# Designed miniproteins, single chains, part 92

Each design is a single chain, and the fold is of that chain. pLDDT is the mean over its residues in the fold that is shown.

## One batch from the design tools (miniprotein)

Design m3196
Fold by ESMFold2-Fast:
Structure m3196 (fold): chain A 89 residues (1-89)
Amino acid sequence: SEELRQEALDAFKEGKYSRAARLLVTLYENGEELTPEEEQALVDALKILGSVFPDLALEFIDRALEHRESEGLKEVKEYAEKVKKFIDS
């Protein structure tokens, strides 16, 4: 929905990356497509989350990938997996 899209982008602008990622993933789960700007915001939010909370980022990434194949999401998944391995080392 337009309201959900607007809330997600507002959350992203406010640095609420977990909220932004959750709302954008919910759009995919509802069968909606993201614009290139919205997909970039999702990837950027997940990359920031993955730098600090890789397990949380991977949960959102896996939920999104269940509904949409995306090169950006695959790349941020690889990034979050590398961060997790580095932290666990």
Scores: mean pLDDT 86

Design m3197
Fold by ESMFold2-Fast:
Structure m3197 (fold): chain A 71 residues (1-71)
Amino acid sequence: STLGRVWAAFRELDADGAGKVSTADLRARLLALGLSEEQVAAIIAAADKDGDGYITHAELLAFLAEQQAKL
């Protein structure tokens, strides 16, 4: 699923356990995994609520939980 690709990309970029990734690195990885620019922009905007250019592990889990709760 698209959400599964987002989670996989985050885990690969956060391999050292820093607990956050840059939005630029996540964008590049998601595009490489076959997502469109529009899909990636929407995902980053939804996950990076503060617009600080980083997505934390906690923010990503909150985003994924919210998407899974939607019908």
Scores: mean pLDDT 75

Design m3198
Fold by ESMFold2-Fast:
Structure m3198 (fold): chain A 104 residues (1-104)
Amino acid sequence: MAERLALLEKYRDALLENARRLGLSEETIARIDQILQDFIARSQTADLAETKALIRQTTDEIRRLVSEDLEAQGKSDGEIARAELLVEGGANLLIQELEELEKK
């Protein structure tokens, strides 16, 4: 369980750092952080299948917040698409790392 929590916290730290680098607003970053904290809390009582479902749901919410904030800032469709791919890539990596832990 300690290794799983460490992966989830690493995912949160990486996503928040990327959000800052992308120039998201402080309001959007705070909302993403709250969503990630709620996700981590819910994952503590969830099995792997439930956690994967939570990752997908959480990723969809975060992608929407990221695109809405960048659109409001007047960012290009290409910049928004790149940010969305970065969020999706982070989620896919987390799922792969969790599946590898399950194989131990």
Scores: mean pLDDT 85

Design m3199
Fold by ESMFold2-Fast:
Structure m3199 (fold): chain A 66 residues (1-66)
Amino acid sequence: SSAQAHIDQLRDTTHNDSIMDVIRQILAEQPDMTVAQVTDIFNYLRNSRHNNIDDVRAAARARAAA
């Protein structure tokens, strides 16, 4: 999918494995997610100060569901 290709491109450029793993998990749960939604979630997580993976995952799910 175009969203999956976009995630792969973001991983190659950002080197932030934890955020990318969370986004891939959310895309697997919501495969109809658009490139724009992936970009919004990525930018939100990148700019947010989250100290653990569970908070990152919860924030990503909330953004994907909006």
Scores: mean pLDDT 67

Design m3200
Fold by ESMFold2-Fast:
Structure m3200 (fold): chain A 95 residues (1-95)
Amino acid sequence: SSKDVIHNSLDQLGNLVTQYNTDQNMVSQLQNLIAQLKAAVDKGDISSALNIADEMGKLIDQMASQMKDKKAAVFIESQLTMIRMHLFVQKKEQE
């Protein structure tokens, strides 16, 4: 299901950020946003999930700018892009 894909992608995103980012405050903020996005998806609240994904995007952009491993930064941003695309498709299906 799309819900399982989103959950798995969020878990991968969280693991990548924890592995490659040294800023524990930013990692903690991202983990909180991941939990909120999972909860919104579980409730079928795709509009809230998209808003949370936008907040995650702002944080990830800030984290990526500070990361020394730019290839890892690109992978992290790509994971969020895939999550947002899946959420956008789900929103359109709820038309």
Scores: mean pLDDT 84

Design m3201
Fold by ESMFold2-Fast:
Structure m3201 (fold): chain A 61 residues (1-61)
Amino acid sequence: SLEDELRALFERRFELLRRIAAGDDSAEPELVAVDEEIARLVEQLRAQGIDPSTLVPEAEL
């Protein structure tokens, strides 16, 4: 589901941010791609009348 995809992307985003904080700059392009995918899914959920803030841990949406 879109909700499950969004959760998986937030988990991946957290992993990528942790890697960047540890000095792995190779994760930066992947973080950009993940953020773009999150934005796409958030707009799809909103278009369906679903509030994305109810589906993920407190994240910067």
Scores: mean pLDDT 75

Design m3202
Fold by ESMFold2-Fast:
Structure m3202 (fold): chain A 57 residues (1-57)
Amino acid sequence: SMEDAEEAVRKLASVISRSDFPNDAVYRHVIRQMLRREAHVELSEEELERLIAKYAP
C-alpha cells in the first residue's frame, strides 16, 4: 500500500543518505531497487520523487 511505501522510504532514508551516492539519479535507483526487494513495492517516478522530497529532502 502507499502507507507501506511511505514507511519503507522513511526507513531507507534514515539508513542511506543521499551523500553516499555520486548523484541523485543513482540514489533514486538504489531506493527504488530496495523498495522492490525489501518492501515489495513498485512506485512510479513521480510517486518516488514525492516521497523522497518528503522524507529525504
Scores: mean pLDDT 76

Design m3203
Fold by ESMFold2-Fast:
Structure m3203 (fold): chain A 84 residues (1-84)
Amino acid sequence: SLDEVVAWVRERLDELLAADDARAEELIAELVAWARTLSLEEARAALAVATERFQEVVAAGAPEEVVLRLARLLAALGEVVLAK
């Protein structure tokens, strides 16, 4: 369901924000691979959740490395949505 997609993405984003660089790279790759298996509607929901989190961390003054991790994830998820 969309609610399960939203909940799963939120939990993975929390892990991504707490991760070191090596784990962050793995998590982004895992999220992108997972998003490719979703329907268009589910992939759009995942992108929307990631976009909301990006806005929140920017507003909270998160370190640039964290902001750039989310920006890379957003770019990759956007490409997945466009390819569907």
Scores: mean pLDDT 86

Design m3204
Fold by ESMFold2-Fast:
Formats: structure tokens, C-alpha cells, sequence
Structure m3204 (fold): chain A 87 residues (1-87)
């Protein structure tokens, strides 16, 4: 988590929200809150990202940032930690 935040800040992104989700009920509540937040990038850390090593995770984040840049979206990021939600 911390290294993902550091990379995003280094690439000029402001982290405007960070949420930990452990259930579908929490996901529904966050979806409503999420719609009210100004954002350009959403980073989801789930069970698939837990299988990545640090280097692979950071490379995936860099790709998301590049795609967001090509789309002309703002440099604001929301981080969702969904590691406790089963696939």
C-alpha cells in the first residue's frame, strides 16, 4: 500500500480517498460515496494484486497512470483495498 501511494505521488497524483472493503455491503456503500468524489484514477488492490510481487504491482500502477494520462483525466487517485473480498 505505502509504496503504491509513494509512486502515485511521485507521478504527480493526489490521493483523495483510501478505502478498505471486506464485504459486498461495504462495496455498495463505497460506490455511493465514490460517485460524489472528483477522481481521475481508481486503483483496486484485490486478491489478484496480492499475487503480484512489488515490481509487478508498481509496473501495473504505471500502466494505469499512462492510460489515465492518455484519456486526459485529472491527476486525482482513489485507492481501494479489496484484499479481504474473495474473487
Amino acid sequence: MEKVKELLKKMGYEIIAEKELSSLEEAEKFAKEYEDLPHGLVVVLDSKTQKLDEEELLEAIEKLVEENKKAGRPKNAIIINANKIPP
Scores: mean pLDDT 71

Design m3205
Fold by ESMFold2-Fast:
Structure m3205 (fold): chain A 103 residues (1-103)
Amino acid sequence: SSHIQQLGDNLLQAQREGDQDGVARYSHDMGHHLAHTRARLRREGTDIADSLLAMIDSILRGAPPLQQRAMADGARDEAADHADDPVVKQSALDLADFADRLL
């Protein structure tokens, strides 16, 4: 999505500038948005959704360890924001667990 691409561009710029606070913030925001998108795609169960889920996993695998941790924290915040939706909550926690296992 356009917003995920913009967050990616902001992360790269923060890294180039040595902006550690920006790197942490944009990585956290990325994790939050990826968790939200992943929960929706898992409910769709289509071939296109499966391809997009693979892309989300690739983004997580390609991130440096500190960014993976921030993304996991963002996913946990998504889970907390959706405490009343057990499917969204569990999907977000699964993304956080997946990111933690990459470390």
Scores: mean pLDDT 76

Design m3206
Fold by ESMFold2-Fast:
Structure m3206 (fold): chain A 81 residues (1-81)
Amino acid sequence: VSEEQFEAEVYAALALMISAIEKIVADRYELTPEQKALIERIDQLAEEATEYARKGDVEKARELYQEIVRLSKELDALLKA
């Protein structure tokens, strides 16, 4: 495995982990439509990160991971409000 492939796979793995954690959290709360939409988007972006990682596209995998982190923080803010 090349270094770029490894880095891309790490970003994809982190993205999938965040998606999995958010789904577990969702099971414990009665979610609004806005919160459900954020979780669905995080899941979709995690799948996209996995596809780009498979292709060795580190830049795209990183961008998708960063977007997932942003959406996760947005979801956390809504849950605390």
Scores: mean pLDDT 81

Design m3207
Fold by ESMFold2-Fast:
Structure m3207 (fold): chain A 91 residues (1-91)
Amino acid sequence: MMQQQIYDAALQSGQDMLDSNPNSTRTQILTSSIMGGARVNGVYDQLVDVASKQNSARDAQQAIIDYAQQQYPDLYRIAQQSTDQLLQQQG
């Protein structure tokens, strides 16, 4: 049940990114999906904190991805699955 809610939130955030910018990169969609899932999983503030400590937007985005992969591997996996689903629907 909890994993489905995280997936739905990740999918919605990724879709919102694509709706606002149809040319969004996979990395941009994945980052948005991670942040969406993180809101449901209760770890959004931790990812924002990690990003805020970086000196560039690119480093902040990479820090979010790396931190999620290392500390929240289930969230990261779910966000990757939702991103893959969105990109498959666009093709």
Scores: mean pLDDT 83

Design m3208
Fold by ESMFold2-Fast:
Structure m3208 (fold): chain A 117 residues (1-117)
Amino acid sequence: SAVEERTVETVLRALEAVAPELRAALAGLTLSAVEREALARAAERGPAEEALAQLVVLARRDPEAAAALLERVRELSEDEAAQLVFEYWIAQVRGAPQAELDALADETEALLKEAEA
């Protein structure tokens, strides 16, 4: 849907804006050869793919740093659906219970469905 496509684009654009902060956080970490190769491959595809791959690696290595960065990006976003996507990722990174993750997913789906009407 056009609303879902716009939300994905907004989320990826917001991550690209914090890519320098993601790079700085990752530079402080000892990454495996597999992680370095994955990041190099993502960078070849584009800045959005690079930023998303950097976030995934950071979330695995330093979940608190990833959550703090996502909170900052969420607060700077003016799109309600994008804010809910970031809230879901923050909850997931922090190990929230499945019931909380399911509730956030349901809220996001309901908002996107209303926006399509």
Scores: mean pLDDT 78

Design m3209
Fold by ESMFold2-Fast:
Structure m3209 (fold): chain A 67 residues (1-67)
Amino acid sequence: MSVEEIARLLYETFLSEEDPEAIANATPDSGVARLTRQALDLLRLPEERKEAVFEEIRRIAREELAR
């Protein structure tokens, strides 16, 4: 599964009830970042892929806000 596929899946499932602006602006200490890290840890992704997925999730939220 690609970084984009994992990011979209998490955005549409685990983060579906979250405000897109909160996702786009998530800091490492935010609830959104905590939930995302927990999901990625369960998927056992390498560190470089975890960061890429988190940034892709933020990009998806930013694109939704631009509409």
Scores: mean pLDDT 77

Design m3210
Fold by ESMFold2-Fast:
Structure m3210 (fold): chain A 62 residues (1-62)
Amino acid sequence: VTPPSIEEQDKALEKRYEEGDPDVEKTKSGVIIGKEMLDRAKKFAQKESLSTEELEELRRQG
């Protein structure tokens, strides 16, 4: 099966939320996101917040 389009993924998340799937959540802005996507977004945000200088700090400790 080909990967679903963004629209189809959004529809799938909306259906899961409507069915009461605990792995999806509706944000205050009305965007429905899956837990795995939320975890990925948090990890990505943390990765982006780690500046080169913070990585250099870890190297100084090692």
Scores: mean pLDDT 62

Design m3211
Fold by ESMFold2-Fast:
Structure m3211 (fold): chain A 110 residues (1-110)
Amino acid sequence: DKLEKAKKAQELVKRAIDLVDRAIELARKAGMSKEALLQAEIEVGMARINLGIANLFKDDADVMMEMSKMAAEHVIKAAQILLDNTDDPEVKKLAKEAIELAKEALKLAK
């Protein structure tokens, strides 16, 4: 069921974006560099754009899946930037959880 998988991938990516947003705000309060924060914000912003496009094509399983895959890849990049630039255990936990959700979405996008 391609459409069911595409909807599940979208939901996983949406949850992953929410976790990255929380991680970015926590990282900002923890004193992460403006450059690292900007790079993470650019990547999660690209993920939101891809997810928004997927929502416009809610009955097109192929478009929804491709956009969800692209969004998941951008979530992983954002979370990895946070992981590479933090020692804060809460930021690390949120970023790792976001990567796991995004990886599950990518498994569905096969």
Scores: mean pLDDT 89

Design m3212
Fold by ESMFold2-Fast:
Structure m3212 (fold): chain A 85 residues (1-85)
Amino acid sequence: MEEKVIFVIEEDGKKTTITLTENTTLSEEEKEKLLKVADWLIKYGDEKAKKIGELLKKIAEGNNESVPELLKLVKELKEERKKKL
């Protein structure tokens, strides 16, 4: 079952689109950009953003098995927030 996550990264006025699936092969440039975003989320994010950052770091390091976990986590965090709001 192929679910995908699309990340749009805007840096210095340039937009970069990274598509993540279980079968995604990332270029070195895409890995570097994901690691940068992951590091930022881990350093400056709340608890939820830190968890997302940790999963993005694993994906950038070549662990594509973390893509379904990232999708599940994002879905669970949205459901949790919906119950509180």
Scores: mean pLDDT 71

Design m3213
Fold by ESMFold2-Fast:
Structure m3213 (fold): chain A 79 residues (1-79)
Amino acid sequence: MAEELLEKAKEHFEQAVKAKAAGDYKTAAEHLKKAQEYLLKLIEALKPEIGEEEAERIKAAAEAYFAAQIAKLEAEAAA
């Protein structure tokens, strides 16, 4: 159900924020990847309600945002 996907995305996003605050960039990046996975599944689940074109636009925006944040965290973890 869409609500379950949202809850999982929120949980992983919160874990990513906590890990980043603790300086654990590797764990933060891993949780952010999981948050993105659940968010993208949520957008797909909402496609019948919001329309296919709008769902694809939101997915593209989400993927771009998360890719940038994950890349930054992974660079910090590798430093």
Scores: mean pLDDT 83

Design m3214
Fold by ESMFold2-Fast:
Structure m3214 (fold): chain A 66 residues (1-66)
Amino acid sequence: SGGERAAEGARRAAELGDGAGAAMGAYQKFILGDTENALEGAEAGIRGARTRGEREAALKAKQMAL
């Protein structure tokens, strides 16, 4: 699932102190007109969330993607 992979990548970037890199990747998908894949990725991230914190982060990402 692309959403879980995207969420995992964002988590890793944040751990490395590169939250901007994760945000940049998400914006690039929108700029390229890949809005549906970006939104579906966020929804898959919600389904793939293992902890409450991960689920809350994915829900926030979906709100921003809308």
Scores: mean pLDDT 56

Design m3215
Fold by ESMFold2-Fast:
Structure m3215 (fold): chain A 63 residues (1-63)
Amino acid sequence: DILERAIEAVRQGKFDEAIKLVEEARDKGLISEKVADSIIQALKDKNYEAALMGLREALELVK
């Protein structure tokens, strides 16, 4: 799943890849624009803890 791939990208330090995956999830309508933008902003701010929390919460809502 795209969100699980985004979580793994963050864990591996592949932050640009994680941002692209979150944008793809937003564009496909899997997550809301507000949720996606919040996660992307956390990644840009290097707040990886908040980004991972947001990704996990989004993944729970999609399941």
Scores: mean pLDDT 84

Design m3216
Fold by ESMFold2-Fast:
Structure m3216 (fold): chain A 62 residues (1-62)
Amino acid sequence: SFDAAVAALEKGLADGASTFTATFTALRTMGVDSGVATPLAVKLAKEGASEEEIKEYLRELS
């Protein structure tokens, strides 16, 4: 679910995970396939996406 993905993202970032790892974990929590989650997490990490920008992407995919 979107709420579970947001919780996973927030926990990952709070625990010091990289933007890539936190975003990838959140996408996988939503049931996004790893073949889609990996390139999206790479893109968002390279762009320096904020937590709020990542949440918007999670919302669009929900």
Scores: mean pLDDT 85

Design m3217
Fold by ESMFold2-Fast:
Structure m3217 (fold): chain A 93 residues (1-93)
Amino acid sequence: GPPLTEEQVEQLEKIIADIQGLIAEDPNSLSSEEVAEALRRMAGELEKLNVPELAEKAREAAEEIAKTKDPEKIREILEEVIKEIQEYIEKHK
């Protein structure tokens, strides 16, 4: 397909920064449902950016997070989403 536009890359990097912000929060300050809702909002933004593959990854991550109460598992899922976005940027630049 066509390479990512600079605007798409900038928005994807902002989403990465938002997820890094969620990881940096005190595990006692955010519920798993609040984190899952943040990822569902990010999935909507990814759809608008015309990257439905990443939107699907974000939705799957949100469902997995909503089912867990383990802060370490939530962190691992969020780190995997960051990795998927970074790899997508690298492949499509």
Scores: mean pLDDT 83

Design m3218
Fold by ESMFold2-Fast:
Structure m3218 (fold): chain A 76 residues (1-76)
Amino acid sequence: MKVLRGGESTEWHKPPEGTEITVTVERGEAYVVVKKDGKWEVHRLRAGESLVIPPGTEHQVVAGPDAVVRIEEKKL
């Protein structure tokens, strides 16, 4: 488990095959940038929202200025 606080971001990560990432916003907001089929998609998450990132999906999580974001790995 990893926790991001206001203004922090992850490096670009690609979860290995058989690993799923769950991003949960505890406070504030966060942006999850995912790369699918050569295109970038941006998902805005607000407090109480979660996004599941499937195995093999390249992504970056950016915490908003007053955010608390949890990142959890689940091995399938």
Scores: mean pLDDT 79

Design m3219
Fold by ESMFold2-Fast:
Structure m3219 (fold): chain A 100 residues (1-100)
Amino acid sequence: SSSDQLRQMVDELIAQMEVASPEEQVLLASGALGIFRLVHSEADKMSKEELETAIEEIDRIIAKLRALLPQLSPEQQARVEAYIAEMERIRADLRAKLAA
């Protein structure tokens, strides 16, 4: 299912982040944001279960990225924090759709 595919993609991203260099971690963070932007673009067609899964997977990526921040340079931290802020905005919109 789409929910299972999203969970698998996020699991693979988290696993890659654990062994990645700081530069690669920033690229993976950008990649995760790209996935969630696509999910957000389809949100009006998603079931409540799919919305709940998307929110849970965004939370997992945000948590992982926040844990990685101390390992990054100030410039890399600023980029990742910007990606987190956009993910938090996507999450807020998905939560609003779920509550409706």
Scores: mean pLDDT 91

Design m3220
Fold by ESMFold2-Fast:
Structure m3220 (fold): chain A 85 residues (1-85)
Amino acid sequence: ELPAIPQEVADELAARLAPLREEAAAEMERHPVEEDPRFAREVVERLAAALLAEMERLGLPEAVIERHRAVAAADLAELAAMEAA
């Protein structure tokens, strides 16, 4: 359904996000979601924003960006529900 992302672009995206993903993993290790769902949500929000910004910068198709934006919104809603519980 969605346009295929060229391997070169996929590799560039992965390389640029690797430090942010590593940072997010380290932060979530210090603040497990079951102990601090608010902090986990903030980490996911930051990572999702960075991902979407890099996808836009690399000129990925709007349909691909919108799909990832929808997935991020769903994940954030789930974390917000955990924070409220």
Scores: mean pLDDT 75

Design m3221
Fold by ESMFold2-Fast:
Structure m3221 (fold): chain A 100 residues (1-100)
Amino acid sequence: SHEEAVKELNELIEKTEKEIKELLEKARQYIDEGNLEKAKEYLEKVKKVLEELGKKIREIIDKHNLSKEEQEKVFKKADEVIDKIMAEILELEREIAALE
């Protein structure tokens, strides 16, 4: 159902945001230490987690046999979270570039 898909999506997003927060904290720490190579490594790990998020969203859509309208609602919610995380990645990448 739509409600079950929304619940699974929210649980997936919360888990993913927690994992990404820990990786971004590590990237921030390495920037502060001047270890830009390790900082970049952790930003690449964040990007990999975002790719896995996309895969799992497709699994939720398939599992709940969602209509096109319900799929659009799921994608809109996911895009909002992804855009926020990508903005944080770009800010950190900009800081790394300024230190190089």
Scores: mean pLDDT 84

Design m3222
Fold by ESMFold2-Fast:
Structure m3222 (fold): chain A 62 residues (1-62)
Amino acid sequence: ALSKELVEAIKAEDQDAINRIISELKAKDKVQTQAILNEAELLLPEEDKHKFDIFKQQLENL
């Protein structure tokens, strides 16, 4: 699932994987993208939530 791949990429700070996932999310409709983002946020540990905020900024700016 993309949500799990996103969580793993964020935890690993794997920018290549993050860029690939951003491209896949941009190809989806807004409803699907929001569902994936919501699931990924729930799956992330509390200590990594700040990394998710950085990812959201990257998604909005690309």
Scores: mean pLDDT 79

Design m3223
Fold by ESMFold2-Fast:
Structure m3223 (fold): chain A 82 residues (1-82)
Amino acid sequence: AARVRVVIDGKEYEFEVRPGRNRVVIDGKEYEVEVPDADKRELILRYIAHKLRAIGYELDGDEDSYNEELIQAEALRALYDS
């Protein structure tokens, strides 16, 4: 399992992820986080893609989609940075 930290609205949250599908609860909301069985290069590329989508949702004011993409990205980062 990898330990993940994410900051949402200035508040820090911590959760654990395993390979495959994970359900995590942050501020009372459930998020689905997928951890592929992939090499470090693929994890980094997926992280970048999710961060770009998060920026798009932030610009659109879609807070729920922003949080989903950010949580997914930080889970991938925790795996390749560990």
Scores: mean pLDDT 83

Design m3224
Fold by ESMFold2-Fast:
Structure m3224 (fold): chain A 100 residues (1-100)
Amino acid sequence: SLDEEYEKLVEEISDLFVGALSLLPDGSPAEKELVALGRKLTEAAKNKDIEAVIEQVEQAIALLERVLPTLSPADQARMRAILARLRELKARLEELKKKR
């Protein structure tokens, strides 16, 4: 169902946010911003607000792209994989929104 597809996309996005958080320095401005975006993502998902979920993912992508060059080469590779998957999931959410 569309609802099951939506829930799976949100779960994978949440896991990617946790993965990205693990690559950021503890207590950094970027960590605090990503935590705030994660809270907004959770609230938007709870309200079934797909447009708000897409907005939080877009803001997370922009944040992580800004932080990417400050990471170690190994963590840059991991972050690029997270960014690529977030972009794919955002596109799938936009397609799902059009079906509703």
Scores: mean pLDDT 88

Design m3225
Fold by ESMFold2-Fast:
Structure m3225 (fold): chain A 64 residues (1-64)
Amino acid sequence: GAAEAARRAEAARRTALRLVEELWGLGAESIEVEKLSEDTYKITAVIDGKKITYLVEGDKVTKL
């Protein structure tokens, strides 16, 4: 339902923001956030010259 979709979108936004904060804390040189849908984000970080990509789906984070 619409209420469940809204809760999932909010959870995804919070999860993405938290992950970005944690990546900066780990010494990320750059972070790019791409919104793919209302509940899905692609986050790409460069840490120690290495490119790492994460997929955020609601409250779930997957390293690609």
Scores: mean pLDDT 84

Design m3226
Fold by ESMFold2-Fast:
Structure m3226 (fold): chain A 87 residues (1-87)
Amino acid sequence: ITQEEAVELARKAMEEAVKAASPEDKEAVRQLGKATVKQFEEDLKQSFEKGVETLEGTAEGLRDIGAQEAAEIVREAAEELRRKAES
């Protein structure tokens, strides 16, 4: 997997997370998603492992605010990135 493909995977996951969030949580999820993609791009320059850690951290943050479906989407994206990086 290329760094460009990994960034696209992260962006798509954040867009789906916002769609899955309840109306009350959409803005919080959107803001967290924007920060996550920016951090993911920087961490990905160091390693794919760092990128995965960023997505896993965001999934945990989403779970902590009660956005469970959004958290699951981001967690699945982290697993997909790990799987593709190890293949």
Scores: mean pLDDT 82

Design m3227
Fold by ESMFold2-Fast:
Structure m3227 (fold): chain A 64 residues (1-64)
Amino acid sequence: MKKAKVTAEREGDRVRITVELSDGTKFEREVESDLPAEELADAAAEQIKRDYPGVEVEKTIVEK
């Protein structure tokens, strides 16, 4: 079973979203958004669940 870790870290007015799959695949994206980092992490998690049905997603939010 695949596992995914989604990390959303706010850096000023930008949020860095990192997705790491248990098979070593990783994605990173930085977006400028006034949305809470948690909402951006939720959106990324839903996208990963669509692309990889049955994946377990763990979310980590880092606010600064």
Scores: mean pLDDT 77

Design m3228
Fold by ESMFold2-Fast:
Structure m3228 (fold): chain A 65 residues (1-65)
Amino acid sequence: SLGEKVLAYIEEVYGKAEPTGIGNGPSGPETIKLALTGLRKHYNDPSIPVDGVLDEKTRALIRSL
């Protein structure tokens, strides 16, 4: 599904986008928050939470896209 690919993309791009981020700062939650904000804005879906937490419920929501 599209959502499954999007979730995999977020995890892959997030991991790859941390060339120097290992052990440095709050980039993890910040990156997830930006990704969720982008998804919410792009799809205009207010049910997508923008709290920087990629919990199981949020992952299920993304998979549903």
Scores: mean pLDDT 60

Design m3229
Fold by ESMFold2-Fast:
Structure m3229 (fold): chain A 77 residues (1-77)
Amino acid sequence: SDAEVLAAFREGYAEGEAAAPTAENARRALEELKAAVEAGDKAAEARAAGFLMALARKAPDDPAIREIAREAEELLK
């Protein structure tokens, strides 16, 4: 349901706030997002997207994280 997808996004975002804002963590989350999109797992997709959004917010000037966030946005279109 939409409520479950939103809850998963919030969970991922909270995990991202707790995580170190590194390109390695962002790349791992992007690979999880790709796998979720391929599997049609909307909750896993939202969780990975939330995590990436939190990392991008914590490190807005990191070019590696910014590029990973851009790639994630393209996957979700």
Scores: mean pLDDT 86

Design m3230
Fold by ESMFold2-Fast:
Structure m3230 (fold): chain A 93 residues (1-93)
Amino acid sequence: GPPLTPEQIAALEKIIADIEGLIAADPESLSAEDLAAALRRAAGELEKLNVPELAAFARRAAEQIAATSDPEERRAILREVIKRIRDYIKKHS
């Protein structure tokens, strides 16, 4: 397909920055529901950017966060979402 526009890249990088903020937060300050809701919002933004593959991944990540009580596992899930978005930018830049 065509390469990502600079505007799409900037929007994807903003989503990465928002998720990095969640990882940097105190694990007790944000509930699993807060993290899952943030990933569902990110999925909505990814749909608007016409990247349904990343949107689907973010929704599955939200479900995985809701299914675990381990804060370290939640951080690993958030890092995997960031990695997928970064890999997508690199492939389509």
Scores: mean pLDDT 86

